# Designed miniproteins, single chains, continued (4), part 6

Each design is a single chain, and the fold is of that chain. pLDDT is the mean over its residues in the fold that is shown.

## One batch from the design tools (miniprotein)

Design m12176
Fold by ESMFold2-Fast:
Parts: sequence; structure tokens; C-alpha cells
Structure m12176 (fold): chain A 80 residues (1-80)
Amino acid sequence: KEIKVTLADGEEVTITKEGDEIKVTLPNGTVMPAEEYLKKLEENIENGKKALPTVPRVVTAYIEKAEESKRKIEEAIKKL
């Protein structure tokens, strides 16, 4: 089974389950484990939080979009 997810920035990724492995295919054709992709989204959220005291307005929007994208990916994984 595969699920297509539209991220908060409008990019589309495909989530595919192969046995017990869940993979994410990016728009450029790169395939990576879902765990690795979620880790990258988590790093983006944490980096945003670290920058929040210096540029709150811009960074808050960035964090919210990253969190929404992560939530959509996690929901798609649960539906596989």
C-alpha cells in the first residue's frame, strides 16, 4: 500500500510500506526510511525552537509548518 501526502509547503511525498519497513519517496525521487525523514523534520522543529528568541515571528511560522508536515506523515504511516 502507498499513501500520498501533501506537505505544508505544497510538496508531495509518497509513503510506502514494504513488509515491516515504511519508506518515504520525495518529489526528487529520493527514497529514505520514514524514521529518517521524521528525524529530519524533528531536527527542523528543534532548530526553529533554538532560533525562536532571536526572530520569533518568522521562526514560529516555520515551526508550525514543520510540525504540520510531521503530523501528516505520522497519520499516513498509521493508515498503512
Scores: mean pLDDT 76

Design m12177
Fold by ESMFold2-Fast:
Structure m12177 (fold): chain A 80 residues (1-80)
Amino acid sequence: SSELAALVAEIRRLEARAEETARRDPAAAPAVYEQLLAKVEEYARLVVQDDPAWQPAADTLVELRRREVEERLAAIREAM
């Protein structure tokens, strides 16, 4: 759907913004990663709404993305 395509584009933009923010202003990075995770959760919710059979894969996607963000933020904190 056009809504899912727009959301994927938004997630891609937030990924780029999070990396840019981590490089230029690391203290501001957590807020951008929170926005990124919120959009990933929205994407997962919409995919499951379209087909409930995707629930386990959607749950796994959200869990993996949250773990990636937690590891990235830990690395940013260690570098500060």
Scores: mean pLDDT 87

Design m12178
Fold by ESMFold2-Fast:
Order: C-alpha cells, then structure tokens, then sequence
Structure m12178 (fold): chain A 77 residues (1-77)
C-alpha cells in the first residue's frame, strides 16, 4: 500500500491532492482493488480555505465520481 501525505494550505497543494485522489480512485476502479493506496491530510487551513481551493476540491470530487460508481457497480455484481 502506498501512503501519500498532503498539506492543504495552498492552491497548488490542493491541486496535487486532487490529482492524487483522482489517480487513486482511477487505479482502484481499473484493478478492482480499493486498497492500492491511501491519502493522509496532515494539515488543512480549516475555515480559512479560499473559494478557489474549494472549487479545486469540488472538481476533483466530480472527477472521482465515475470511478467510485464503477467500484460500487463491481461490488454489486
């Protein structure tokens, strides 16, 4: 299992987290193995998160959705 640690303090750090999140779910959907990796959030600004950082995270979640749906479909079969 690969563990990737993220700090969500800047827009670039949030983008890197989003990319790793999408890659994690893509790999799990392709292999059928959800244990292939783990993402840990070490630091977050909490309520000080900017609207741009929120938008970047929302885009990453939307990009993850088709892979999450595929994983759920495989579990239902």
Amino acid sequence: MKVVRHRLLSEEQVREFGRDLVELFRHAAETGDPSSGELLIEESPGPDRTPEQVRILDEAVENVRPYEDELQRRRAE
Scores: mean pLDDT 70

Design m12179
Fold by ESMFold2-Fast:
Structure m12179 (fold): chain A 103 residues (1-103)
Amino acid sequence: TERLLALLDKIEELAKKIKEQAPELSEKVERLLELLRKAKEQLEKNPEDLEGILELLAEASNTVNEIRAEAEARGDEETVALAGEILELLGEMIALIAEQYAA
């Protein structure tokens, strides 16, 4: 749980950087931050509900892919790079949770 919370904090920092650099994406970034907040609450209150956490992270990944696609269409290489870093961290979280879920 501690490692997952640390990854969430890092993702939140990157998301806030996107909001500062690309204010036109602020609504999608705010949606992402809300999904991360819900995932954090779920990890703290009901860490046994790994399926619920994975669902929230999947929605977050979809939102980040939308942010990346819009940034790419605008030629905003810095925001594309930040979104890519967030996707990598979300993938790490999903892998860690899937490992704990026991197939």
Scores: mean pLDDT 84

Design m12180
Fold by ESMFold2-Fast:
Structure m12180 (fold): chain A 103 residues (1-103)
Amino acid sequence: KELILKIIGLILDLIGALLNKDPQEAVEVAEELLDLAENNEIDKETAKLILEEALKALEFAKESGTVPVERLKELLERAIELAEKYGLEELKEKARKLLESLG
């Protein structure tokens, strides 16, 4: 499926964003990963991979202090909803704690 190639491409983009210390690119990758999960029928393992990478991107963006808090909250709320849908309780708690840390 074209979907798996898109996910791989986004993970490579995230690696690039982290290496280049580009929080804006990391947020864009997180949003695109969440968009793919929300707009496609995926299995639980694919949802887990997407959430793990999206939360990694959002945590990095938060630590930068340069991304608007409202933007991070929006994406974290979407991550919580996705984790709930797929029964990914550990990732849901990780997203919730990150959201709470934004005040």
Scores: mean pLDDT 88

Design m12181
Fold by ESMFold2-Fast:
Structure m12181 (fold): chain A 97 residues (1-97)
Amino acid sequence: SMEEEREREFRRLEYEWLIMLLSTHLDLLLRQGKLSEEEYEELMRLLEELKEAVRNEDWERVEELLAELEKKLGDKALIEELREIAEGVARAIEALR
């Protein structure tokens, strides 16, 4: 249905913005010395895998990769807070249509 298509588009948009926010936050953590170069490179590789999972609409793989990112980042990135921000951005973009 058109509603299911809109829900899929919204979910994709939400995850795309989450990935953007995560990338930006990882850059900030690296700049602040809270991540080593090696940790940063590993996390960025996971983020690239996450981008591919989102492109393929493999939502199970998306959630597995997010859980791995959360485990590796611990308190350094509040994944739930970034998800809420990403959802807010996605809603704002949809409101402009």
Scores: mean pLDDT 82

Design m12182
Fold by ESMFold2-Fast:
Structure m12182 (fold): chain A 64 residues (1-64)
Amino acid sequence: SAMAKEQAKQLNRESMLKEAEYTMLAMLYVSLGLADDKEESLKKAQEYNDKANEIAKEREEQLK
């Protein structure tokens, strides 16, 4: 139905925005880690990058 198609589009868009948000956070923490030489900041960057990747996979699976 048209309603189901619109819901799928909205879920896809929300997922893409969340992925972009986590990707930006990862970049910010990389910059912070390089500036302050703190492993903790670099670990957070890796965590956010992993979350972005997981969201991309989840979106792909849900839209099947």
Scores: mean pLDDT 78

Design m12183
Fold by ESMFold2-Fast:
Structure m12183 (fold): chain A 60 residues (1-60)
Amino acid sequence: SELARKILAIVEEKLGFTMALIAEDLIRKYGVEEGAKLLIDHLKQLGYNDVAKEIEKLLK
């Protein structure tokens, strides 16, 4: 999945390996679209609003 790869690359580059593992786990369990939505909510709760917005743009 190209979308999953792009999301994981952004998360790892900007937030580090541990957050990328959380993102990968959510995508694996819930699928790319639903996992990404859960990730966006999680990032917003942690204050990473800029990264969350960048991921939202990928989902359209």
Scores: mean pLDDT 87

Design m12184
Fold by ESMFold2-Fast:
Parts: sequence; structure tokens; C-alpha cells
Structure m12184 (fold): chain A 97 residues (1-97)
Amino acid sequence: SNLEKLREQLRNLAKKLAESIGKYVNDLIEKLREEDPELAEAFEKYLKDNGGKVAGEIYNRLKQMAEEAKKKDPELGKKIEELRDLVVRGLAYLFDS
């Protein structure tokens, strides 16, 4: 159905968005490192220390949305759970590397 195609497109967009954000952040850190290596290191540490918190907040929000969606449409809830895992894993991977 058209809705199934839209769900797949949203999942693919979420993955690309997570990858694009990570690249943007890494490029910013590298530029900062050229001007002030100590500040760049402090900023990278801040992101590592707080990136997990941001990822956790996104995870909890999508988990709540999935639980509410499952009450009306179990398949939609499952797709939101898949989206949650894909976005959060992408963000976690970028801050753990």
C-alpha cells in the first residue's frame, strides 16, 4: 500500500538523517581542532558524555509513541519501534566511535 511505502521511506530518511548529523558534527569538531585542540577535545568529550542522554530521550519518546500506536495499530507501533532502534543506534554508533 501507499502507507507501507511511506513507512519504509521514513525509516530510510531517519537513517540518512542520523548519518548526516554525525558527519556534520565530526566536520565541526575537526574545524575546531585546527583552531583550538583543547576546546575541540572538551567539546568531543561533552558530546560523548551527553550524546547518550539525548539518544535516551529520543528512545523514550519513540517508545511511548509506539506503545500508544500499538493500541490502535500494532503494525504501526512495530514500525515506530524499528525507527526508534535505527535512529538511536546510528547516533550511539557516532558517539561511541
Scores: mean pLDDT 66

Design m12185
Fold by ESMFold2-Fast:
Structure m12185 (fold): chain A 76 residues (1-76)
Amino acid sequence: SGMVQQNYARLVQQLQQDKDQRIQQIKNDTSISAVDQQFLITKEQADLNRRITEIELQLNNNEALLKDMAEIEKRI
């Protein structure tokens, strides 16, 4: 469980950093209009939130499974 939590935290941190980097690239791109920049930034934030939600659902499923396995191990 600790390993799964650590891997999850690391993945979320990487996704957050990648999002922040892409947002900076969008802000620095002079070929993109201010309106289009705002749209793309909003989309990047929405995409990150969607990915985190998907990962959280997988984590919850894994934690439920690990809990069930731990209860089976206590079968005395």
Scores: mean pLDDT 79

Design m12186
Fold by ESMFold2-Fast:
Structure m12186 (fold): chain A 63 residues (1-63)
Amino acid sequence: SKEELIEQAVELIERARKHEEAKDYGLASQDYEEAARLLDEAGYHENSKVLRERAERLRELAR
């Protein structure tokens, strides 16, 4: 359901924030990307775009 997609996305965002805080940018990027996919599927296209942009920035930091 849409509610389950949002709940899963929120959990992934919380996990991504913890990885980002630990400077584990690769894992944080991966979790933000997955959260973005779930939000896009739930119809939250703008929120998805913001998370994808964040994930890309963090991926560059992991290099």
Scores: mean pLDDT 89

Design m12187
Fold by ESMFold2-Fast:
Structure m12187 (fold): chain A 77 residues (1-77)
Amino acid sequence: MEELERLLRRAREAPDESEAAEILAREIFRALREGRWDLVDRILNEVVPRLVEEGLLSERTAEALRNAARLMREQLR
């Protein structure tokens, strides 16, 4: 999916982990607000793990993104 590849590219081109995490958080929260649950799951299960494998995100940051998405999803139910 072109949208996920664009997100991966933007995160890889970020100057540091903090900026990469912000890019991912913005996309996750936008998808949650739009009711695009499948996109949220794909970002968390496909994009975030790949960035951890590439050393661009720590597992700590990945866990924070997963937890933020879960909490926001619960607030929207």
Scores: mean pLDDT 82

Design m12188
Fold by ESMFold2-Fast:
Structure m12188 (fold): chain A 67 residues (1-67)
Amino acid sequence: MEEDFELAKKALEEAGLPVPKDEEELKAAAIALIEKLNGTKPSEEAIEAINAASKEELIKFLAGIAA
């Protein structure tokens, strides 16, 4: 959890995105990070998955991108 959060922060900071302060900002940051890395907006399926995910799942997902 602690390591996943630090990796998630690193992924966002390297992409030039702000560190989210709440769950809604975390969802928006995840979508923005994927868009920035892929050069295109995430798929509808990916956006739905992000919106359905818990805060812990989103942190783990962002950490996975950083790895």
Scores: mean pLDDT 75

Design m12189
Fold by ESMFold2-Fast:
Structure m12189 (fold): chain A 89 residues (1-89)
Amino acid sequence: MLGEEALRDAEAALELAREALRLAREGGDPRRAITLAIAAALRAAGAIFLGELALKSGGSEEDKEKARRAIELAEEALELAREALRLAS
């Protein structure tokens, strides 16, 4: 189901973004933080695309609820990834 797939991608993006932000704050190798932040942003963009597609596809209300949640989590992941890039750059 597209909403379920979007939710899995959004959750993965959020984990990557959180790790990127943690590494950026620790002041270690900025290249690792930047790489993870970019990976998080790309996965989050994919999750938003799949979530929007799920909302348009006429699937179940349960799958649409997962799609809405996926978009929310992916937007949070994008904000965290942006902050990680700002701190690491």
Scores: mean pLDDT 88

Design m12190
Fold by ESMFold2-Fast:
Parts: C-alpha cells; sequence; structure tokens
Structure m12190 (fold): chain A 77 residues (1-77)
C-alpha cells in the first residue's frame, strides 16, 4: 500500500492514454451534435476505468467524477 496515489505504472498510463483518446473522440461527436454517440463512448470509458485494477483508487475516483460531469453535460444539451 502506497501513500503517493499520484504515482502511475506504465500499464495505468497506457489505459489513461486510451481513456484520453476516447474522451476526445466523444468531445468531437458532441461538437457535431451526435449526443447519443458521445454519451455511449463516455459510458464505455467509465466502465473501462471501473474495471482497471492498474489505476490507483484516488485517480480512478477522480476520473469517474470527471466522466460523470461530462455525461451530465451531454444529457443536459
Amino acid sequence: VEVDENDISDEALQILEEIEKKVQEAKKLFEQGKYDEALKILEEVKERVEKAKEIPEAIKQHIIKLLDAQIEQIKAA
């Protein structure tokens, strides 16, 4: 058990890069008015984060919170 939850393994970094790419893809879809497609991608990303044991819990919770905010923003549009 480590105190520095901001330390990220190479495996976790790879997953985070995949998440970032998907979030950017969803953002482009949202800008194109494809709200349902953007929402689907963000929900898939959230599930991926929740299943990733490689990501420290503090970082996982932070990412999920940000994803939830993005999902709510799209639902409100």
Scores: mean pLDDT 77

Design m12191
Fold by ESMFold2-Fast:
Structure m12191 (fold): chain A 80 residues (1-80)
Amino acid sequence: MKEVEELIKKAEEKIKLGKKLLEDPEKALEGAQYIADGGALYRKAGELLKDKPIAEKLREKGDKLLQEALELARKYYESQ
């Protein structure tokens, strides 16, 4: 399904950009936001896919990325 493939591609692009931004301490929050956006796109891809085993893995990957982004944002605020 083209929509699912496009969502995954977009998610990977955002995750790659987010990780690059995280290399700069001044851009840590921006990097965390891009990782969160990638996680949300993975979750959406999983929700659209009818194949339950693959859909579940995509949702789990999205949830994990969203949790990682939240932890990154929390650490940033704790260090201020």
Scores: mean pLDDT 83

Design m12192
Fold by ESMFold2-Fast:
Structure m12192 (fold): chain A 89 residues (1-89)
Amino acid sequence: MKEKEERLKKIEEASELVDQADAALRAGNYDEAIRLLEKAREVVKDFPAAVNALEKAIEYARKGDRFGAEVSLALAQIALAIEKKALER
């Protein structure tokens, strides 16, 4: 039970960081978005699908590709939602 609760908290923390990163990207604050995404990636390092989507979001943000970054953030949120549902069952 404790490991499941700790994993759920990590997923919730990463989801919040992704939402903050999306807001930063929309505001043109790419450096802040990259910082938030790197923190989210570290929080969920044990979830490969989420890590892969977050790494893509960081790459697009570093290139100044806001739309590519936003699409990758949506994929990261989907990956986090799948992991959360798996832990609830």
Scores: mean pLDDT 84

Design m12193
Fold by ESMFold2-Fast:
Structure m12193 (fold): chain A 91 residues (1-91)
Amino acid sequence: SLELQELEQQKKEQIEELFSKDIVTLEDIEEAIELINEVTEETIRENLAKYFAKKFYEKFGEQAKEGIGAFGTLLHPESLEAFNEEIKKLS
């Protein structure tokens, strides 16, 4: 629906704002994960996880291939799978 598309876009903009900082902190990473987890719709969570992966790769480059470590356990399993798959595609 249009409302779900607007929600996805709003969350993407919030994630982008976190990653636009010169220094992205562990707290910023946790906030991005929380923005994804707040969404009840699995398809939107997967889309946001892929977007998060893209921004994470843009910020951390080749180090992003090692994943987000323990922070991955904070994501829903399907979101973590989408994140990891996107990192592989960007690598």
Scores: mean pLDDT 84

Design m12194
Fold by ESMFold2-Fast:
Structure m12194 (fold): chain A 74 residues (1-74)
Amino acid sequence: MLSPELEAGVMIGVTEVELATYEVMKAPFEEVKERVERQKKKLEEFKKTASPETQARIDAFLKELDERLAALEA
């Protein structure tokens, strides 16, 4: 059984790899945005049952996703 911290780390890692792949492959911005918004929703749902430390990590990652989307739009 994985701890909630390890589960959050795996979810964040999978999302990071997916976003990095879209950036490398130069996927259309609208498609990337829709995928990131769906991942943000999943992370927010997981955050409801996470520890305060894991919630802080998720919040930091959600902010990073917003910054990376802004960079891709520019």
Scores: mean pLDDT 76

Design m12195
Fold by ESMFold2-Fast:
Structure m12195 (fold): chain A 92 residues (1-92)
Amino acid sequence: HMSPEEKVAELLRKAIEAAARGDFDAARQYVKEMFELAKKDPVARRTVLAAMRALPGGEEIVKAFENGDIDKAAELATEALREQARRHPELA
């Protein structure tokens, strides 16, 4: 059993690891689950938004989520993780 913050951190780690190995479908699924959790829990929401703002294009990701477009937010976040994996292949 995990706290909301721990669950967000676990999902984000899994998404980053999936993106690092080139599994962008899995990365997108983990990111989408993270956003669904953020919709239901205010602690998870704060943690998710802080993490998203740290990504390239994080402001656009946050706006998509706040507009209720989870699919768009997940797509943008997955593209940000892809760009990080491209810039930092040593993290694979």
Scores: mean pLDDT 82

Design m12196
Fold by ESMFold2-Fast:
Structure m12196 (fold): chain A 64 residues (1-64)
Amino acid sequence: MHAIVVVAGMDDAQAELAGARAMKESGLDSVTVLREPDVETALATAERLYREEGKIVGLGAAPA
């Protein structure tokens, strides 16, 4: 199975770790990590992918 993890406010290394964690926890074969600048944009992107494309979507955000 393939999933998309949308992350907010993370650098490249943090985004890769979030994707690896999601893959490990969910038993996924592959993950695409999509970086957004803020939580609001990340939520909008995740909702679009989930509702319009029927994708398996996870969310990650750096603590404020």
Scores: mean pLDDT 74

Design m12197
Fold by ESMFold2-Fast:
Structure m12197 (fold): chain A 83 residues (1-83)
Amino acid sequence: MEALEAGLELLEREAARTSDPEVQSRLKQTVAFAKRLREQGKDEEALLTVALTLAQIAPQSKDAAELREMAARLREALQKLLE
């Protein structure tokens, strides 16, 4: 799942860039949770979790367009998985 891995890397990058320790902690927990979902074979839930989180933080990010594009790619991957 290349799209999921790319989305996780973007969340980890945003966690490193934030000056808010609560936001940083939440993003790190979300990354860990999504990785655990993938290990459990819950790929649909992992894709959805990462896509929603990227969309939620995009308006506050310097790279909002990149985060929105990745969220869209994760949604496309989710749709293919649900075929």
Scores: mean pLDDT 83

Design m12198
Fold by ESMFold2-Fast:
Structure m12198 (fold): chain A 119 residues (1-119)
Amino acid sequence: APLPMPATDENILRLAEAWLISLGLEDRVEPWLAALREFLARSDDELREKLLRFLLGLASLEEIKEVIDAAVESGLQELVNFLYRWIKLVSDKVLSEEEKKELLEHLEKKAKEKGIKLE
């Protein structure tokens, strides 16, 4: 689907912060946004668009898996934990129960392979 806004670092960071505040995770804003800024600095426009779709609840299952894979490969533990919490707390409003299980299993497997601790 076309994006309702451009996939700029400003738009992505604003949406991520809004999600963290809405979920009562204000204590995690600083470390998770810092990891996201570092990830965005390493990301091409295609990955930025997929991440923006993810935060807007517009991403396909395949696009979400690609964002997870890129985040895990980056080694940014705080970013992987942000995605993990988002899938656990928000995805049931956008994804089926089976799709949610598939994404959590995929993320948990990839995180374990890279030695990333999930919280």
Scores: mean pLDDT 81

Design m12199
Fold by ESMFold2-Fast:
Structure m12199 (fold): chain A 74 residues (1-74)
Amino acid sequence: MSPLEELEAYVEEKLPELSEEDAKEVRRMLQSARALVEQLRAAGASEAHVRVVEEWAKREILEYIEELLRREKE
């Protein structure tokens, strides 16, 4: 699986623990990351370049989700 596909699976599992507003923001972030990756592929970016961008986006979004989940448990 790609890094974004792994992140999408994690997000679907964690969405029930998030508020509706936070869930919408996370989905928006994923949509933006996917759009960026598709634009890079359309522009002729290598799979290695695409993977680096996907791994960066996965890391950023995952850290954001973990922070939201931590705040929910306060």
Scores: mean pLDDT 79

Design m12200
Fold by ESMFold2-Fast:
Structure m12200 (fold): chain A 84 residues (1-84)
Amino acid sequence: SKIEQITEVLRQGVEQLKPLLPEDLAKAAFRAADILGKEKDVQKLVQSAHDLLDDLVERAPEENKEQVQQIADQTKQEIERIAS
């Protein structure tokens, strides 16, 4: 389903972000992605995934923000492609 594909892309994005984030934030991000995988509405899932990725960029260490933003943007682009 599109929901399963979007959730997998989001999990892969969070996995790429893991080494760039504090351990507690990375763990929280994985838990959030798992919770979002229970959403049944594709558009709500897309919006929540965008919100999660934006939160991770905001909370990332300053030295990593540019790389975190790049990975977040790539993850959003792939999610939008699946949602279309």
Scores: mean pLDDT 88

Design m12201
Fold by ESMFold2-Fast:
Structure m12201 (fold): chain A 61 residues (1-61)
Amino acid sequence: AQQQHHAEQIAEYLLQLLSPEQLQRLDQGSRLALARQVADMAELDVNEETLQLAVQLAEQA
């Protein structure tokens, strides 16, 4: 529940910065690094699994 909610928030922030198509053009490491930067800016303390879920949700938008 909390992990899902944080992933959805990070995905929403990612989509404000980049379109799903632009996110898909990045390599996996860059997508995770960007997701982490977004989480840090939003002051969300999340693990790697949450960041991976956020990237997946943003790419599917």
Scores: mean pLDDT 79

Design m12202
Fold by ESMFold2-Fast:
Structure m12202 (fold): chain A 76 residues (1-76)
Amino acid sequence: MDLKGLELLQKKLVRPQKILNKEEPVPLEEAIKYIKKLLEEAKELAKLARHPAFVELAEILDQYLEELEKELKELL
């Protein structure tokens, strides 16, 4: 991966990581909605740009979404 791709991944994952690690006080339902939006954008960019960074971003965001949805399901 080039430096631009790595920088993009790091920037795009900063807030998702803070939400997942409970460093940012976001309601769980709002966190799920936010990550879903980012995942949709990452998947679209992966299709358009075919850059490895967008594919990896989408995979990481999908894992984060699964974890947050599992937490929500366990609370209900």
Scores: mean pLDDT 76

Design m12203
Fold by ESMFold2-Fast:
Structure m12203 (fold): chain A 62 residues (1-62)
Amino acid sequence: SRLEELRRLIEEAVREYRKKAEQYEELAKKNESDPKKKQELLNKAKVARGLAEEGEREIAAL
């Protein structure tokens, strides 16, 4: 069904955003000596995590 296809696509997007958030968080840890770069990476991680959480809310509403 269209809803099953939509759910699968959102689940895939959620997994990818979770993965990106974790990658940015790990990169931020490696940039401890550069506060500006660390903060930029943490901001990117926060955005990616927020997008994953939004996708999870959309799945819950289906």
Scores: mean pLDDT 88

Design m12204
Fold by ESMFold2-Fast:
Structure m12204 (fold): chain A 83 residues (1-83)
Amino acid sequence: FNVPEEEREKLEREIQEALDEMTGPRVVRDPATGEDVVVGGGEAGKALTGRRLADIMAEFGTTDPDEAVAKAAEALGIDKMLK
């Protein structure tokens, strides 16, 4: 909860390296908040990682989390990098 700015940057880098192994943005349910959030995708997924899934679904007019991530990836051109 209380993380200094420098340690937060380091943790974000370590998390991004771990997420790079996932090779693309995906949706997971955050048990702490009860909301679905987008994670993964390394460099390509940075624009989607950390965004609330509900906001992405509203933007693309869908209620399916997998569809929301797919539409967002297509809109950003990330779908080509997920191959």
Scores: mean pLDDT 60

Design m12205
Fold by ESMFold2-Fast:
Structure m12205 (fold): chain A 72 residues (1-72)
Amino acid sequence: HMELPTKEIVEELIKKGYPVDEIIAALEGMRAGLRDAAAAGLVTPEEYQRMLRSIDEAIEYAKKIKEEKEKL
């Protein structure tokens, strides 16, 4: 499981042989879970914003890698 998703973690997971689609799905699931946790009051607004930004940046990066890989 990804604790705090970053571009570097996405790169590491790809190197370990995880399919990019599975990485994207996991990040999107984490994003949804974070939204639910925020709605339930389990995370502060500051934590929510910080984690959401990190997840969104990781998703964008993974999608970019997927597009580059599909061109091959």
Scores: mean pLDDT 78

Design m12206
Fold by ESMFold2-Fast:
Structure m12206 (fold): chain A 90 residues (1-90)
Amino acid sequence: EVPEIELSDELQEALEQVVVDLTEEAMKKHNLKSLSEMTVEQFEELLERIRAASVAVLRERVADEEELARAEAALDYGVKQLIERKRKMA
């Protein structure tokens, strides 16, 4: 169900840094203490920004088109799952 991909340690670290940086920026912008305080709309906006930035990193670093397609599909699936989870908790 979830597309499985093998990422290099370097690529995985780059993607994790994107998530951390954009999450901290969003929390600071909205004066939030935790992600649970974020509205559904703010969380969807944050995840779309993470998705777009992560796709840019993947396209720069992944030379294989099939691996890139699987990585983008896994990212899209993960974003949709996180948004759905947030909506159920709100």
Scores: mean pLDDT 75

Design m12207
Fold by ESMFold2-Fast:
Structure m12207 (fold): chain A 71 residues (1-71)
Amino acid sequence: KAEGLELMKQLLEALYNLDLEKVLELAEKIKAMLGRGLSEEDRREIERAVEEVAKFDEQQRADLEKVLATG
């Protein structure tokens, strides 16, 4: 099942927590998983997750800026 998606979610959480050591560890795990040869389903889910993370990050930055300006 979409193990790569779970690793991407953990990577994003580590980034938001500013846990650089965990970010690097998760990045190494993702590289190892890619080296094992992902299934077509896992590749599609990872690509979709990357696109959603990019859009989510842009939206969250905009929302965060608005919240910080207000609260």
Scores: mean pLDDT 63

Design m12208
Fold by ESMFold2-Fast:
Structure m12208 (fold): chain A 67 residues (1-67)
Amino acid sequence: AALARDLLVHDGGLSEAQADEILRLAREAKETGDEAARERAVALLMERTGLSREQAEAVLEFIEAEL
């Protein structure tokens, strides 16, 4: 959790609130298997950081591994 949050805030340039929102959606997707929650997390990563879908999906996989 700490490494994923630090990545989003310090390397991704997100606010703490934006990072916490993405972490919440990633945790929901991991715990429930809800593809809609996963897709929302990917969409927010793309919108907030300017990453491509492929890059955002890779970041989300890293976040899910750290949860």
Scores: mean pLDDT 78

Design m12209
Fold by ESMFold2-Fast:
Structure m12209 (fold): chain A 93 residues (1-93)
Amino acid sequence: GDQEVKELLEKAIQAAKQGNSKLAGKYMKQITKLTKDVEELKKALDEVIKTSEQSGNYDTGLAVAKAVLDTTKDKEIILYAIGQMLRIIGLQL
């Protein structure tokens, strides 16, 4: 990853902590476009979702997973994002 991805990840984490679903989703979409490594993208998604969950901002976790799903062309990342969305929905039941 380059410096831009690291800065976007820090911004996405901060937005997720604040429950700002629109901003977190926007930054996660940009990270998805810039990140070509599947494992690095999964790790970034996990960090942002974990931050949203730790703050009780489950809707923000869903928004960032949805932003990745809507942006990625990678089948493995698509399935991973769907799995994360289903897991988060389960936490709200």
Scores: mean pLDDT 88

Design m12210
Fold by ESMFold2-Fast:
Structure m12210 (fold): chain A 90 residues (1-90)
Amino acid sequence: SMSEITKVLEEAKEYVPDLALEADIHIGLALIHEALGDYKLAAEHYRLAAEYLRKMAEKLKELGHDELAAKAEEAAEYLEEQAKEMESKI
């Protein structure tokens, strides 16, 4: 869920602030474009957010935060599903 993703990003910002911020920005843009009916742009931003979450998970694993990394990967999968849902509306 989005609330679970928010918690992951809040925790991750302590360790990987730049990657967490990039993910936050693209999630925000995806939500704005979804609300405007711009489903193509919403899908693109959900995919970019998922990419940053995967980069974040990779870095978190390097830092020894395996559980948080797994949650970030789960969040990325959820956002990929949201992107596919947006594409279904095009």
Scores: mean pLDDT 91

